# Ledger of designs, part 37: designed miniproteins, single chains, continued (3)

Each design is a single chain, and the fold is of that chain. pLDDT is the mean over its residues in the fold that is shown.

## One batch from the design tools (miniprotein)

Design m9347
Fold by ESMFold2-Fast:
Structure m9347 (fold): chain A 86 residues (1-86)
Amino acid sequence: MKEQADNLIKKAEEYLEKGDFEKAVEYARQAVKLDPNNARAQAILGAAYYLLGKYDEASRWFKKALELGLSVEELNRLYKKAREAA
């Protein structure tokens, strides 16, 4: 399960970088289902929702990622990649 979640996280990141935010949400959501405690998957899901203009969803997923111990530096790095794709 963890290896499959890691693969889905990589796909979600790739789609964020390509500007396909709907697919980024799809793959990140699947990763969260397989590994609900994966802070990186939750942060990527938040970034994808933010880029879709779904700010309330984005805020909730970012908070969950931070609660699971994701560093502010990692969140900022993901956010920077997302903004560069927009």
Scores: mean pLDDT 80

Design m9350
Fold by ESMFold2-Fast:
Structure m9350 (fold): chain A 74 residues (1-74)
Amino acid sequence: SVEELIEQLKDPDPAVRKEAAEKLGEIGDKRAVEPLVEELKTETDDEVAKALLKALQKIAGSDMLDYLVKYGLP
């Protein structure tokens, strides 16, 4: 479920976080947008960060930058 995948974004294993981000992007559920942005703010693994950005692009499309600005990415 989307809820389980959102929980997996907080997993200590970067492989689990990456897979969760990819699956959320494929599902395209807007409920994942805020959790994906929040995770991206603190993500230290480059491969996971790329997966989070790709998921946001798939879900939010042209609105992705608006979400990133709204939630305060550096």
Scores: mean pLDDT 80

Design m9351
Fold by ESMFold2-Fast:
Structure m9351 (fold): chain A 72 residues (1-72)
Amino acid sequence: SGLEELKEELKKKAEEALKEIEDEKDKEKIKKKLNEAFEKLETTPGVKPILETVEEFKKFLEELVKKEKEKK
């Protein structure tokens, strides 16, 4: 199913970001944002909201990884 495939993709992206992040608070933010994305995917019908949720989560991860690298 497309929903399970999207969840697996987001989980994989989150796991990749967690390998780059050393700050425990930022790791917690990633886990929280992943859960929020999963809830939106499960509760919000329609292709556009699903794609927006995926895009928002990916951008969130990219920004956190960038900030982590800028701290060092």
Scores: mean pLDDT 79

Design m9352
Fold by ESMFold2-Fast:
Structure m9352 (fold): chain A 70 residues (1-70)
Amino acid sequence: MSPLEKGEEYERLGREREARGDRAGAALHYVFAAFHYAQAGDFERARRYLERAAELTGNPEILASFDIIT
């Protein structure tokens, strides 16, 4: 599984958890999706899912991870 495929898989898992109201579980999967998207060079999706994870958890430190992986 490529980094892009891993990103898409974790994004899907995050959406499933968010749909059932599991905000913390969704945020965790979105962070994993973002790291894999960054490894694939898809920095726009990486940032988008880190922003969503930060929003779901209320933790802005998650966004600081974007500056490290990009």
Scores: mean pLDDT 79

Design m9353
Fold by ESMFold2-Fast:
Structure m9353 (fold): chain A 65 residues (1-65)
Amino acid sequence: STANKYLTKGDLAFTESKYDEAIENYKEALKADPNNEEILNRVVQIGNFLKNINNYDEALKIYKI
């Protein structure tokens, strides 16, 4: 699915510490499937991670989806 494609790209970017690229892909995944619990849970998890490492700008971007 389109949502799964973007979710996979986001996960890869996140693993590479490319947080802006990861956030953009998670936004596209959520646009493709807005009620997908897996994507919603991943967005929350990543947002909390970014806050914990003091990347507030990136965390704010993901929460504004």
Scores: mean pLDDT 79

Design m9354
Fold by ESMFold2-Fast:
Structure m9354 (fold): chain A 63 residues (1-63)
Amino acid sequence: APGDIAVALKDYTAKSPIELSVKKGDLLEVLESLGDHYVVARNLATGERGVIPAHLLRVVGRA
């Protein structure tokens, strides 16, 4: 949900300019839900923002 802090479960390289690249273990803030399968998130390590598949993320807390 928006405001959740999540951890990336694996490395992911963006396939388009709107997608977010992450490394396994990166912490992300969920900014917006895009249906059931995608979120807009900010990578807290890089400050980058983009769309990422929700199944790559595990919620670990709240911002």
Scores: mean pLDDT 79

Design m9355
Fold by ESMFold2-Fast:
Structure m9355 (fold): chain A 61 residues (1-61)
Amino acid sequence: MSREELEREVEVSMHLMAASIAMRQGDYEEAIEHARKALEIDPEDEGAREMLEEAERKLEE
């Protein structure tokens, strides 16, 4: 593992945590923003993709 790989994993995790907090607060637009940023860093992150889909679904409700 390189330091660069660990830095990317940390950034993805931080955005996913922020998105999760936004979801709990009902701030679905903010959750979408954070999930998209996580996907910009790691486009294959399943957690970020799932978070984006859930936040978009909640925004339509």
Scores: mean pLDDT 80

Design m9356
Fold by ESMFold2-Fast:
Structure m9356 (fold): chain A 61 residues (1-61)
Amino acid sequence: MIESMIQTLKYAADLQKDPEVKKKLLEKVKEIEETKDPAEQRRLIEEAVKFLQEEEKKKKG
């Protein structure tokens, strides 16, 4: 499950048109991959997903 979520976040980063947003997402993915605690990994994944949702909101208005 966590592995699939990380792959999805990497794919989402590649789709970003803004290089700053892409860099930020890749930094979050790296932090998740470096984390050994499953609970902390879940928290970081949720934060990355929330960041993506906020960026999508900016495009809508």
Scores: mean pLDDT 77

Design m9357
Fold by ESMFold2-Fast:
Structure m9357 (fold): chain A 55 residues (1-55)
Amino acid sequence: EVQKKKEELLAKLDLSSILPEFRELLEELSRAAREEDGERGERISAELQKKIEEL
């Protein structure tokens, strides 16, 4: 699930390199996915989703 959420967010944020806040959150989400830390991944995913909605 964390991996799927990361892929969905990446599709929306192909500009993460332009927005440092998004890049850092995406990197931490990727790390949570690699470590299989679903709880942390869900929290970061939710934060990224909210930031996307604010754009």
Scores: mean pLDDT 69

Design m9358
Fold by ESMFold2-Fast:
Structure m9358 (fold): chain A 69 residues (1-69)
Amino acid sequence: MTAEDLVAAAREVSPELGRVLDSLEAVLALAEERAAAALAQVRANGANDVAAVEAQVAAELARLRELLA
């Protein structure tokens, strides 16, 4: 079952749960977008900047963890 299938099933059983799953999907999409942006920045600035990108990704993930807590 995909995330889309799970959201559809949850909406049929509980509209409130469906809304929560939609919010989680949006958060995951934001995390993926931030990771892609960090990787693009490394490619633009050179592969030797890996430590800086790792720190940036860790900071964004820590912020997302706070939002989900």
Scores: mean pLDDT 69

Design m9359
Fold by ESMFold2-Fast:
Structure m9359 (fold): chain A 60 residues (1-60)
Amino acid sequence: MEELKERAAKAVAETAVLEGWSDEEIRGMARTVAVHLGFSDEETEELVERALELAKKLRD
């Protein structure tokens, strides 16, 4: 459960950095992934925030 969320966030962040996605695009993809995985609204927002944090760290 927690491991799946971290793996999903990392995958979104890594793809975003490689593809040059904006923060808005990262939010959209993270929400799409969360819905596909059956996450709650709270888990979805946690995934979005974690993906953004990881993408920021990967860029600088």
Scores: mean pLDDT 81

Design m9360
Fold by ESMFold2-Fast:
Structure m9360 (fold): chain A 79 residues (1-79)
Amino acid sequence: MVEEARAALEEGLAAGATPAQLAAMYLGLARIAIEAGDLELAREALERAREAAARIEDPELRAAAERHIAAVEAELEKA
């Protein structure tokens, strides 16, 4: 699962994913990493998701991405 998520992210990067797609992919990786107990990977994925979200030009999409990142970050803090 974690390896599959990482492979999908690498494929998306090679295909020229948009900032919104990158934020969603990193957020997905962070959630999978939390479930797998890989908290270091989860933290790194959340940081990269925030970087991608900051590049989203649409303020509504950026706000939605930032809310999802904050929710997963709160989940990680409980793990």
Scores: mean pLDDT 77

Design m9361
Fold by ESMFold2-Fast:
Structure m9361 (fold): chain A 109 residues (1-109)
Amino acid sequence: SKMEEIKKLVEEIIKLAKTLQASQELIDKAKELLENPTEELLREMGELAEEEGLAEILELIGEIAKILGYEELAEELYKKAEEAREKIRKLEEEGMSLPQAQLKIRKEK
């Protein structure tokens, strides 16, 4: 069922958000998504994940958007994920670890 797939993706988002030390706001919005999966909530989560450089979380939000039929939003989120990966890759080429690269992206805003 679509709701079972969404639940698994939200649980993965929460797990990754905790591991990557994402904002509590992102985690709270992910929990809200289980009760009320709206396009607006997915957009807000995408903006937070982009600001925090969380490429894998952007992809998972995109997958939820795709399951819900928000195809244009899913494509936007996948593009943001690739852009976040490119920024991280460039910082890693400069000698930063993944956590250091993510922290630098967060601090530049």
Scores: mean pLDDT 83

Design m9362
Fold by ESMFold2-Fast:
Structure m9362 (fold): chain A 64 residues (1-64)
Amino acid sequence: MKKVALVVAPNREKGEALAEKLLKELGFDDAIVVTGWSSAEARELAERLEKELGYEVHIAGVQE
């Protein structure tokens, strides 16, 4: 089972910076960065990844 961070950010630079910290500090196996998405849209994707691929998905990021 993979532990995946789903990062929601207003731009790629902020998203990648947060994803890198999560990968290095919290032991995530992978990170997915989405830009311009709402938290609700990210949550829906996270639920699908967990159901279809068996990933442990954690949502993190900035709303703006």
Scores: mean pLDDT 76

Design m9363
Fold by ESMFold2-Fast:
Structure m9363 (fold): chain A 108 residues (1-108)
Amino acid sequence: MTVEEIAKRFAEELRKMGYDAEFVVVDTVEEALKAIDEAAKNKKALVIVIRTPLSEEQKEELKKKVEEAVKKNPEAIIYIAGVSDSEATITEELLKAYQQIGKIGQAT
């Protein structure tokens, strides 16, 4: 299963639970940052896959943006996956994101 397929499935599961969830595939960090802003503004759940490999600096920028978005809109659920991530890593991070959904608890 590809990273995109795993992420798409997660977005579908969020929708089944009543979240207004969007699945987006982007090629650049700039497009990902824009999607995070739009989702946060609209209080949407957002699942993003970035097709390009991420540097440590780019990962830090994305993490800061997600933290700012969540602080501004606590109901926003944002998950980001890179296509260079292993299936095991994606599965672990996805399980953590799933556990942060309000009915399960927020600290993992």
Scores: mean pLDDT 69

Design m9364
Fold by ESMFold2-Fast:
Structure m9364 (fold): chain A 107 residues (1-107)
Amino acid sequence: SKVDELLEKARKLLDEIMQLIYEEAKKNPNIDREKVYEKLKKIRELFDQFEEAVKNGDVEKAKKYRDEILKLIDELISEITNPEAQEKLRKLAKEFDKVFDELLKEV
């Protein structure tokens, strides 16, 4: 279904975002890696809850989880000091947000 295709696209974008944040955290001795990893874990848990809300047609819960995910991603991007990585992450986050908007239209 179109919903399944959009969920898969969102998951792949999230994987790219999370992997880039993880690699940047590993390279920077001034980043609190434990807090970064805790936020990455929370994003995964929220995404699982988002998928369940979408599958159940719960638009209000889906919007809530989307907003929480985007807030955590924005907080993590703000911790990145490498300008090229930050720019790439901001572009990926915008694409991810567009996929979320498309998903919410299908619910």
Scores: mean pLDDT 86

Design m9365
Fold by ESMFold2-Fast:
Structure m9365 (fold): chain A 81 residues (1-81)
Amino acid sequence: SEAEALMAEADRLRAAGDLDRALALYQQARDLLIATLGPTHPKTIAALLALADVYRDQGDFDKALELEVEAGMLLIKKAIE
């Protein structure tokens, strides 16, 4: 799928230290996964956590924490629906 291809390319860029390009591709994958699978899907939550990891790698701990909290809230929502 397009989202899986974006995630795989973002993973490669992150491993190479190209954090800005990895961030852009993870954001595109997140948006596509929200549109196709919904916000509470495990693949969508995985994309949010990958974004948090990139922000942490960049030293943006506040943004990383924000995304981690969002992912946690979505996991709870999925469990009670």
Scores: mean pLDDT 88

Design m9366
Fold by ESMFold2-Fast:
Structure m9366 (fold): chain A 99 residues (1-99)
Amino acid sequence: SDLERLRERLERVSKTSNEKLKAVALFELKVLDGTITKEDLENTKDTFLKLLETLIDIGSRRGLEELKIIAELGSKHKDKEISEFFKKLLEKIEEALKK
């Protein structure tokens, strides 16, 4: 499935020597596992938003579709601050995918 392929890719990226890519991959894996915390969000949100801006700028449909899966899952989180962050992220991703 697309979700299984995304998970496998994130697990590979989490082993990279690039600290920013590793941090984002670990953050996204926590969203997939439902283990994301407010501390994870505060520590990673700026790096994650810069990744989104980069993917929009280069027109990476694949990257935006992968972030959409993460944002859809995060938008269902029990914590209101976490779910609201991912709902706003999802709106931005969906607007970018319409272009």
Scores: mean pLDDT 83

Design m9367
Fold by ESMFold2-Fast:
Structure m9367 (fold): chain A 76 residues (1-76)
Amino acid sequence: MDLRKEADEIEKKIEDLERQFYEAVRAGDEERARRLMEEIAELYRKGAEIYKKLGDDDKAAEYTERAERIETMLEG
């Protein structure tokens, strides 16, 4: 399995979803914004696991922190 390629694909998808999230927020679409946040958090969790397997502990920790921050925001 090409872990580096998977990491790159996840990063691109996160960037795309973050763009969509800001568009949803600007449009006042709270339901879409919430769904996008949930998907972004999931991708950060997946990215953290991949970076950990790659031995990039700094990026793994960063991605875990980002996921936890989003999850906290979703809970209020």
Scores: mean pLDDT 85

Design m9368
Fold by ESMFold2-Fast:
Structure m9368 (fold): chain A 71 residues (1-71)
Amino acid sequence: MEEDILRGVVDLQLAILRLGAKQAEKEGNTELAKLYRDAIERVEKLVDEGRYEEALSLAQQALKEINELEK
């Protein structure tokens, strides 16, 4: 149950990061697109390793840091 919930939440966070990367690319913001892409790669590596709690933590931290930079 817990693992299934963590997987679902991580997948949702990855979807948000991917949407952010695509939007940044459309706007020509290469620095912002790179931040999203780097975060996606790091989260996907943790998911591939089955480290969902760490993947979730990293995704949440990355989204918070990127949102603070956009303001």
Scores: mean pLDDT 81

Design m9369
Fold by ESMFold2-Fast:
Parts: sequence; C-alpha cells; structure tokens
Structure m9369 (fold): chain A 94 residues (1-94)
Amino acid sequence: KIDEAAEKANEVAEELGLEDKARVLLISTAEASVLDPKGTAKAILEIIDELTEEELAAAVAGILIGMGKSKEEAKKAYEWPKEEAIEKLKEIAE
C-alpha cells in the first residue's frame, strides 16, 4: 500500500512538474496517509501558516493519494482555492 501510494505520488509530482518542498510534501503526505490520513491532515493544519498555496495543494493531493483516490481526483486539489483546501483538510482531520 505505501509503495503504491509513493509510486502514484511520484507520478503526479512528475506530471505536475513539482520540485523541492512541494514534491517532498506530496510524496511524504501520501505515504503517511496510507496509515493515518486523519493524523496527517491534523499535522498539515498545524503548519498551515508556513505553507505556500502550492505546498498546501501538494500536501492535500498527497493525503488524497494515501486515502486511495485516483491521480485525477488528487490533482483537483490544485484547482481549489486555499480556503477550500483548508476546509477539506479539516474534514479529513475529523
């Protein structure tokens, strides 16, 4: 499961041209969310003020991948305004 999530996250990162912190966040949140999507969402919410909009979108997309969502569904996180992404994280964290 973790290997599949990491592979899917790496493919999404490559397709979106993500580099540096955004790429690391996408892959790391995908792996963590296979085991604990709620805890991962809570951890991202705790550092929300430290994240750019791109980094936030990467973290949300990763969590969706870890939860078993398709690459297409995960990429929709990049279409969400920051406020919508935060509400989605709060929903997952419950």
Scores: mean pLDDT 82

Design m9370
Fold by ESMFold2-Fast:
Structure m9370 (fold): chain A 73 residues (1-73)
Amino acid sequence: MEDVEQALEEAERLIAKGKEAFEKGKYEEAAELYEKAKELLELVKPVLPEEKVPEVEEKIKEAEEGIKKAKEK
């Protein structure tokens, strides 16, 4: 299985790509990227130390907000 640190890094890259796609008007692509990031963050959350959980929850909220905004276009 992939390292949880690698999954967190990938999720951050997906959020960044989602923001870029949104700014370029690719709203469907942005929504997909944010959704994939959210899925990765939720997958690794149960195995994280408690001190990391709040940061991951903030990233999940960021992805959820991105999905909502992209789908409203």
Scores: mean pLDDT 80

Design m9371
Fold by ESMFold2-Fast:
Structure m9371 (fold): chain A 84 residues (1-84)
Amino acid sequence: MLTPEERERFLARVRERMAKHLTPEQVARVESILREVFEEHPDATPEELARLAAKKLADDPSFTDEQVALAMRILAEAARELRA
Protein backbone atom coordinates (compact mmCIF):
# COMPACT_ATOMS: atom_id res chain seq x y z
CA MET A 1 0.00 0.00 0.00
CA LEU A 2 1.35 3.43 -0.95
CA THR A 3 1.29 6.10 1.76
CA PRO A 4 -0.21 9.53 0.89
CA GLU A 5 3.38 10.85 0.74
CA GLU A 6 4.43 8.09 -1.71
CA ARG A 7 1.35 8.83 -3.88
CA GLU A 8 2.30 12.52 -4.04
CA ARG A 9 5.92 11.57 -4.91
CA PHE A 10 4.62 9.30 -7.72
CA LEU A 11 2.40 12.14 -9.04
CA ALA A 12 5.22 14.72 -8.79
CA ARG A 13 7.69 12.55 -10.77
CA VAL A 14 5.12 11.73 -13.45
CA ARG A 15 4.06 15.40 -13.74
CA GLU A 16 7.68 16.66 -13.99
CA ARG A 17 8.67 14.18 -16.72
CA MET A 18 5.42 14.36 -18.72
CA ALA A 19 5.43 18.18 -18.70
CA LYS A 20 8.48 18.02 -21.01
CA HIS A 21 6.49 16.13 -23.70
CA LEU A 22 2.75 16.68 -23.15
CA THR A 23 0.45 19.72 -22.93
CA PRO A 24 -0.59 21.02 -19.46
CA GLU A 25 -4.12 19.69 -20.11
CA GLN A 26 -2.78 16.20 -20.95
CA VAL A 27 -0.56 16.22 -17.83
CA ALA A 28 -3.60 17.19 -15.69
CA ARG A 29 -5.57 14.31 -17.29
CA VAL A 30 -2.81 11.80 -16.42
CA GLU A 31 -2.75 13.11 -12.81
CA SER A 32 -6.55 12.71 -12.63
CA ILE A 33 -6.30 9.10 -13.88
CA LEU A 34 -3.53 8.31 -11.35
CA ARG A 35 -5.58 9.73 -8.45
CA GLU A 36 -8.56 7.64 -9.64
CA VAL A 37 -6.51 4.38 -9.70
CA PHE A 38 -5.01 5.20 -6.25
CA GLU A 39 -8.59 5.40 -4.88
CA GLU A 40 -9.83 2.27 -6.74
CA HIS A 41 -6.76 0.12 -5.86
CA PRO A 42 -5.34 1.29 -2.49
CA ASP A 43 -3.40 -1.98 -1.96
CA ALA A 44 -1.88 -2.13 -5.46
CA THR A 45 1.89 -1.99 -5.97
CA PRO A 46 3.41 1.02 -7.79
CA GLU A 47 3.90 -1.19 -10.87
CA GLU A 48 0.24 -2.33 -10.82
CA LEU A 49 -0.92 1.31 -10.41
CA ALA A 50 1.25 2.32 -13.40
CA ARG A 51 -0.24 -0.50 -15.53
CA LEU A 52 -3.84 0.39 -14.52
CA ALA A 53 -3.27 4.09 -15.26
CA ALA A 54 -1.73 3.20 -18.66
CA LYS A 55 -4.82 1.10 -19.53
CA LYS A 56 -7.17 4.02 -18.72
CA LEU A 57 -4.90 6.39 -20.69
CA ALA A 58 -4.98 4.09 -23.76
CA ASP A 59 -8.80 4.41 -23.73
CA ASP A 60 -8.60 8.25 -23.77
CA PRO A 61 -9.08 9.65 -27.32
CA SER A 62 -7.19 12.89 -26.48
CA PHE A 63 -3.87 10.96 -26.55
CA THR A 64 -2.07 9.57 -29.62
CA ASP A 65 -0.57 6.06 -29.58
CA GLU A 66 2.90 7.65 -29.35
CA GLN A 67 1.85 9.79 -26.36
CA VAL A 68 0.35 6.71 -24.63
CA ALA A 69 3.61 4.76 -25.19
CA LEU A 70 5.65 7.67 -23.75
CA ALA A 71 3.30 7.99 -20.75
CA MET A 72 3.51 4.22 -20.12
CA ARG A 73 7.32 4.45 -20.05
CA ILE A 74 7.30 7.44 -17.65
CA LEU A 75 4.75 5.72 -15.36
CA ALA A 76 6.85 2.51 -15.25
CA GLU A 77 10.07 4.45 -14.49
CA ALA A 78 8.38 6.47 -11.71
CA ALA A 79 6.89 3.28 -10.19
CA ARG A 80 10.31 1.55 -10.18
CA GLU A 81 11.91 4.54 -8.39
CA LEU A 82 9.32 4.31 -5.57
CA ARG A 83 10.66 0.80 -4.77
CA ALA A 84 14.10 2.19 -3.81
Scores: mean pLDDT 82

Design m9372
Fold by ESMFold2-Fast:
Structure m9372 (fold): chain A 79 residues (1-79)
Amino acid sequence: MLAEARRLAEEAARLAKEGMEAYKKGDYEKALEYLERALELLEEAARVAEAGGDEELARAFREAAERVRKLKEKVEKEM
């Protein structure tokens, strides 16, 4: 459980980074695709952590998901 939640969060971080790189290049559509996938993985990581009884870790992943969601909204506003 914990290892799986961490794996999902690490993959989400990689995708969020790719999304930021696409955003810096002006590729807003690609940026949104990466950020959307990162958000989905963070929400799944939070669900896995919660199912494993780690509510603090689940909360941390939900906070990370909220940050990605806000970044996605920023990209959408600049399209």
Scores: mean pLDDT 84

Design m9373
Fold by ESMFold2-Fast:
Structure m9373 (fold): chain A 64 residues (1-64)
Amino acid sequence: KKEEIEKKIRDYLKEAGFTEEQFEQIVADVERGLGRKLTDEEKLSLAKVMANGKKHVEELRAAA
């Protein structure tokens, strides 16, 4: 299950145009703000939000 979640995270990052290094930095920033480590499910949700955010910004730029 963990390996499947990691694969989904990589797929979202690749689609969004983010590197694993950029994702690790964002995860570290979020964990610092929370004062705790993220779960695998929370990391997957974060990657999905990043992918959706990138698509939404590109759509807005194309529409402008």
Scores: mean pLDDT 74

Design m9374
Fold by ESMFold2-Fast:
Structure m9374 (fold): chain A 60 residues (1-60)
Amino acid sequence: MEEEMEKLREAIAEVTGQPKSMIDSLTDEQIALLAVLLGRQGKLSEEMVKKAEELLEKLQ
């Protein structure tokens, strides 16, 4: 879980061009939501989006 979240944070930082320190300041729920939104724009892989959706379901 934590390893998957770190990979998701890295992917979001790369895709958005935002500094990793800013991405690391966001909650897991905020990261999962951003990943789903980026996935809807076709900017993240289908596997990353699926993991983000699973995390959002757990966090609700």
Scores: mean pLDDT 77

Design m9375
Fold by ESMFold2-Fast:
Structure m9375 (fold): chain A 90 residues (1-90)
Amino acid sequence: MDIEKALRSVSEAERLIREGGPLEEVKKLAKKAAEYARRAAEKSNEKAAEHLKKAAEYAEKAAKSEDPEERLKLLRKAREYLAKALTEDL
């Protein structure tokens, strides 16, 4: 559930970037994704937790980034690691 919430937050942030939506809301969603990923890491096996910690780091960097292109790249990396964690948590 927390991995899915993190994925939803990342996807919504990416959608807002594509639509030229409010930067503050993008940053808020990226921060929420990092928080959900950290919470999921606490309850996951070692391999999934490693991927979730990396996803949280990338999402947190996206929330702090001032470059729109870099922010989108960081969100995509966060989503990639969340997907890896989901397959390892099975």
Scores: mean pLDDT 82

Design m9376
Fold by ESMFold2-Fast:
Structure m9376 (fold): chain A 60 residues (1-60)
Amino acid sequence: SELELHRQIGEAARLLRDTDLSVAEVAYKVGWRSAAAFSRTFRRLVGMSPAEFRRWARAR
């Protein structure tokens, strides 16, 4: 569902900011089978890739 997707992306954003887990490990932890598919969806919803988001979140 859309609500579940938004919760998964929100938890992924937290893990990217607060942990040193790889993007693939973050994708897996929030229930995705493919890091590539996760990264495309994350970029679509957040406006930046997971790696770009991690840099941004840690630099502010």
Scores: mean pLDDT 87

Design m9377
Fold by ESMFold2-Fast:
Structure m9377 (fold): chain A 65 residues (1-65)
Amino acid sequence: MVDEKEVLRALGEIYHALANLDVEKGDYKGAAESYRKAAEYFRQAGDEVNAERMEKLADELEKKA
């Protein structure tokens, strides 16, 4: 059986990595969107600590955009 929480956590990690690449490129708007997607997937996976971390990163980048 496919573990839904494992897939959701992996998606959170993927979007976190994509957001970090967007930050390196100076795409703060794209990075904020990717961090928010990562937060949503981490929250769905039951990983509230990483979800809150991603939301804070998105908020800080939106202030710079």
Scores: mean pLDDT 83

Design m9378
Fold by ESMFold2-Fast:
Structure m9378 (fold): chain A 101 residues (1-101)
Amino acid sequence: MDEEIKKAVELLEKEGDLEVESDPAGGRTVTITAKSKEAIEALVRMLEANGAITDEVRKKIEELLKKGVKSLKITLERRWAVDANGLPVPAGRVLSVEPAE
């Protein structure tokens, strides 16, 4: 998923619709700014496919879009988690969703 997200991000970044800011100090957070409805929808689909988005976060995004927000800033935490079988797996989760500047 990380490689697929990176490729999609590079494409949208070249169009100016998506900006990615990584935390260089810890590598534990990634902030993604989506500047169009299309970029927001693509980003949400990628996050859902990766299991990084909860129903609460999805509802918050939908509420912001209904309010006419055209740009969103989403902060992700990348961390290790334990799956249902007790195996360590890389996990990402949404920490915050807010209107972009």
Scores: mean pLDDT 67

Design m9379
Fold by ESMFold2-Fast:
Structure m9379 (fold): chain A 61 residues (1-61)
Amino acid sequence: SHHQKEQALKAHLHALLERLEAGEITPEQLVAELRARMEELGFPAEEIDRVVANVRRMLAA
């Protein structure tokens, strides 16, 4: 379901943010991993682009 996909995405994003804080990945790698996971979970391209843009804006601030 969409709700289960959202929960999986939130958990994955949390794990990626922890890795970013630990210096294990770059912001660019976080965005790439997030996009790949959203594609794997079957999110529409428009939704992936919107979420990725919002995350990139947050990280670039």
Scores: mean pLDDT 83

Design m9380
Fold by ESMFold2-Fast:
Structure m9380 (fold): chain A 70 residues (1-70)
Amino acid sequence: MEFSAEQIEKALVRLLLEGKISAEQATKIGRLIREANKEKFSEEEIREFARKAGLSEEQIEALLEELKKL
């Protein structure tokens, strides 16, 4: 399964509104997505970016669940 940068941004906004991630974490993931300069990202790539941004495993699973709803 693959996700666009737009889908990832929508999921991050929802998690921020729910208090599940911090603004710093969302900003770091957004930078990694922009730096990768790709149209689509795999679930594994998103997991790696989230870990680099300092998300816990629980936060990573919450992000992936939100992405699967989009």
Scores: mean pLDDT 83

Design m9381
Fold by ESMFold2-Fast:
Formats: C-alpha cells, sequence, structure tokens
Structure m9381 (fold): chain A 85 residues (1-85)
C-alpha cells in the first residue's frame, strides 16, 4: 500500500500534468517523464502509457496513473523526490 505522503506526491504530479478533463494525454505523460529526469526512450514511454490506457481512449485517468506509479518503483521514487512533502 502507498503511504499518505506518497499518495499526496502522486496527486500533485497528476494535477500538474492533467488537463481540464482530469486526464493525462500521451504528450503530457511524455513531458512528465522527461521533467522527472527519467532515462526512458520515447518508445518505452509510449509502451508504458499504452499498458495503463486500459480503455484505449488515448488518456490516463487518476486511478490508472496511481496504478502505473505504484507498479513502477523508479517512477514512484522520482515523483517522491520532486513532489514529496
Amino acid sequence: SLSKEEEIAIRLAFKKYSDENGTISFEQFKKLVKDLGLDLSDEEIEALFKKYDTNGDGTIDFEEFKKLVKENPELLEAIKKKYGL
């Protein structure tokens, strides 16, 4: 399970990159990963996005994003470092 501090950091990251519909597009997700300084190729970022875009609508909602971060420890640690309290 995620700690309260981890959930807050994930929520802050999501809010920064989500649009007016409350979802993250592929372009905003790519920007998020690059802004975190993660060494992922564009192809790896696309594969990761598509894995968690379970509805195939081209966006990731908060629950999909939370699952993505929880299942990818490198991403969780980067988010905690940048947005952790």
Scores: mean pLDDT 84

Design m9382
Fold by ESMFold2-Fast:
Structure m9382 (fold): chain A 82 residues (1-82)
Amino acid sequence: SEKEEEEKKKEELREEAERKRREAVFEEAKGGLETMKQTALAIETGNFEEARKKAEEAIEEARRRAEELLEEARRLEEEIEK
């Protein structure tokens, strides 16, 4: 049935959007984890300037990836509304 196929497609889009939202959370978490790694390395080496730069770059990259994934999720959610 047309309605059953349409309903299934909407479910698939919803699942895809949820996956992308979860991926965004994990990308953000990766940035935080890298910050912790760089902090530990700075304590070991005394190079706080380099660690700060790498942590900042990692956070910026993680934020950009997360924002891209959230934008994709929003587009999928808009598609569900037809």
Scores: mean pLDDT 84

Design m9383
Fold by ESMFold2-Fast:
Structure m9383 (fold): chain A 77 residues (1-77)
Amino acid sequence: DESLKKAEKQAEKARETGFKLADQDVARGEAMSDALLEAGKFNSKSSKILTENAEKVRAYVDAVRAARQAAAEAAAA
């Protein structure tokens, strides 16, 4: 998805400006993914869309977390 690729590129830039924003994005993204999955349990017609959106948010969160970890390792080297 174009939006996810753009979000991943923005996560790389966030790494250069500080890890606090990335940590906040991870926490908020995880909460949003959990909320979308819970909403899907109550609406079978929307469950697929909600699950797909939860997976996209989770993928973005994982990318941000990986970029943050890589930046921390680079700073320690």
Scores: mean pLDDT 71

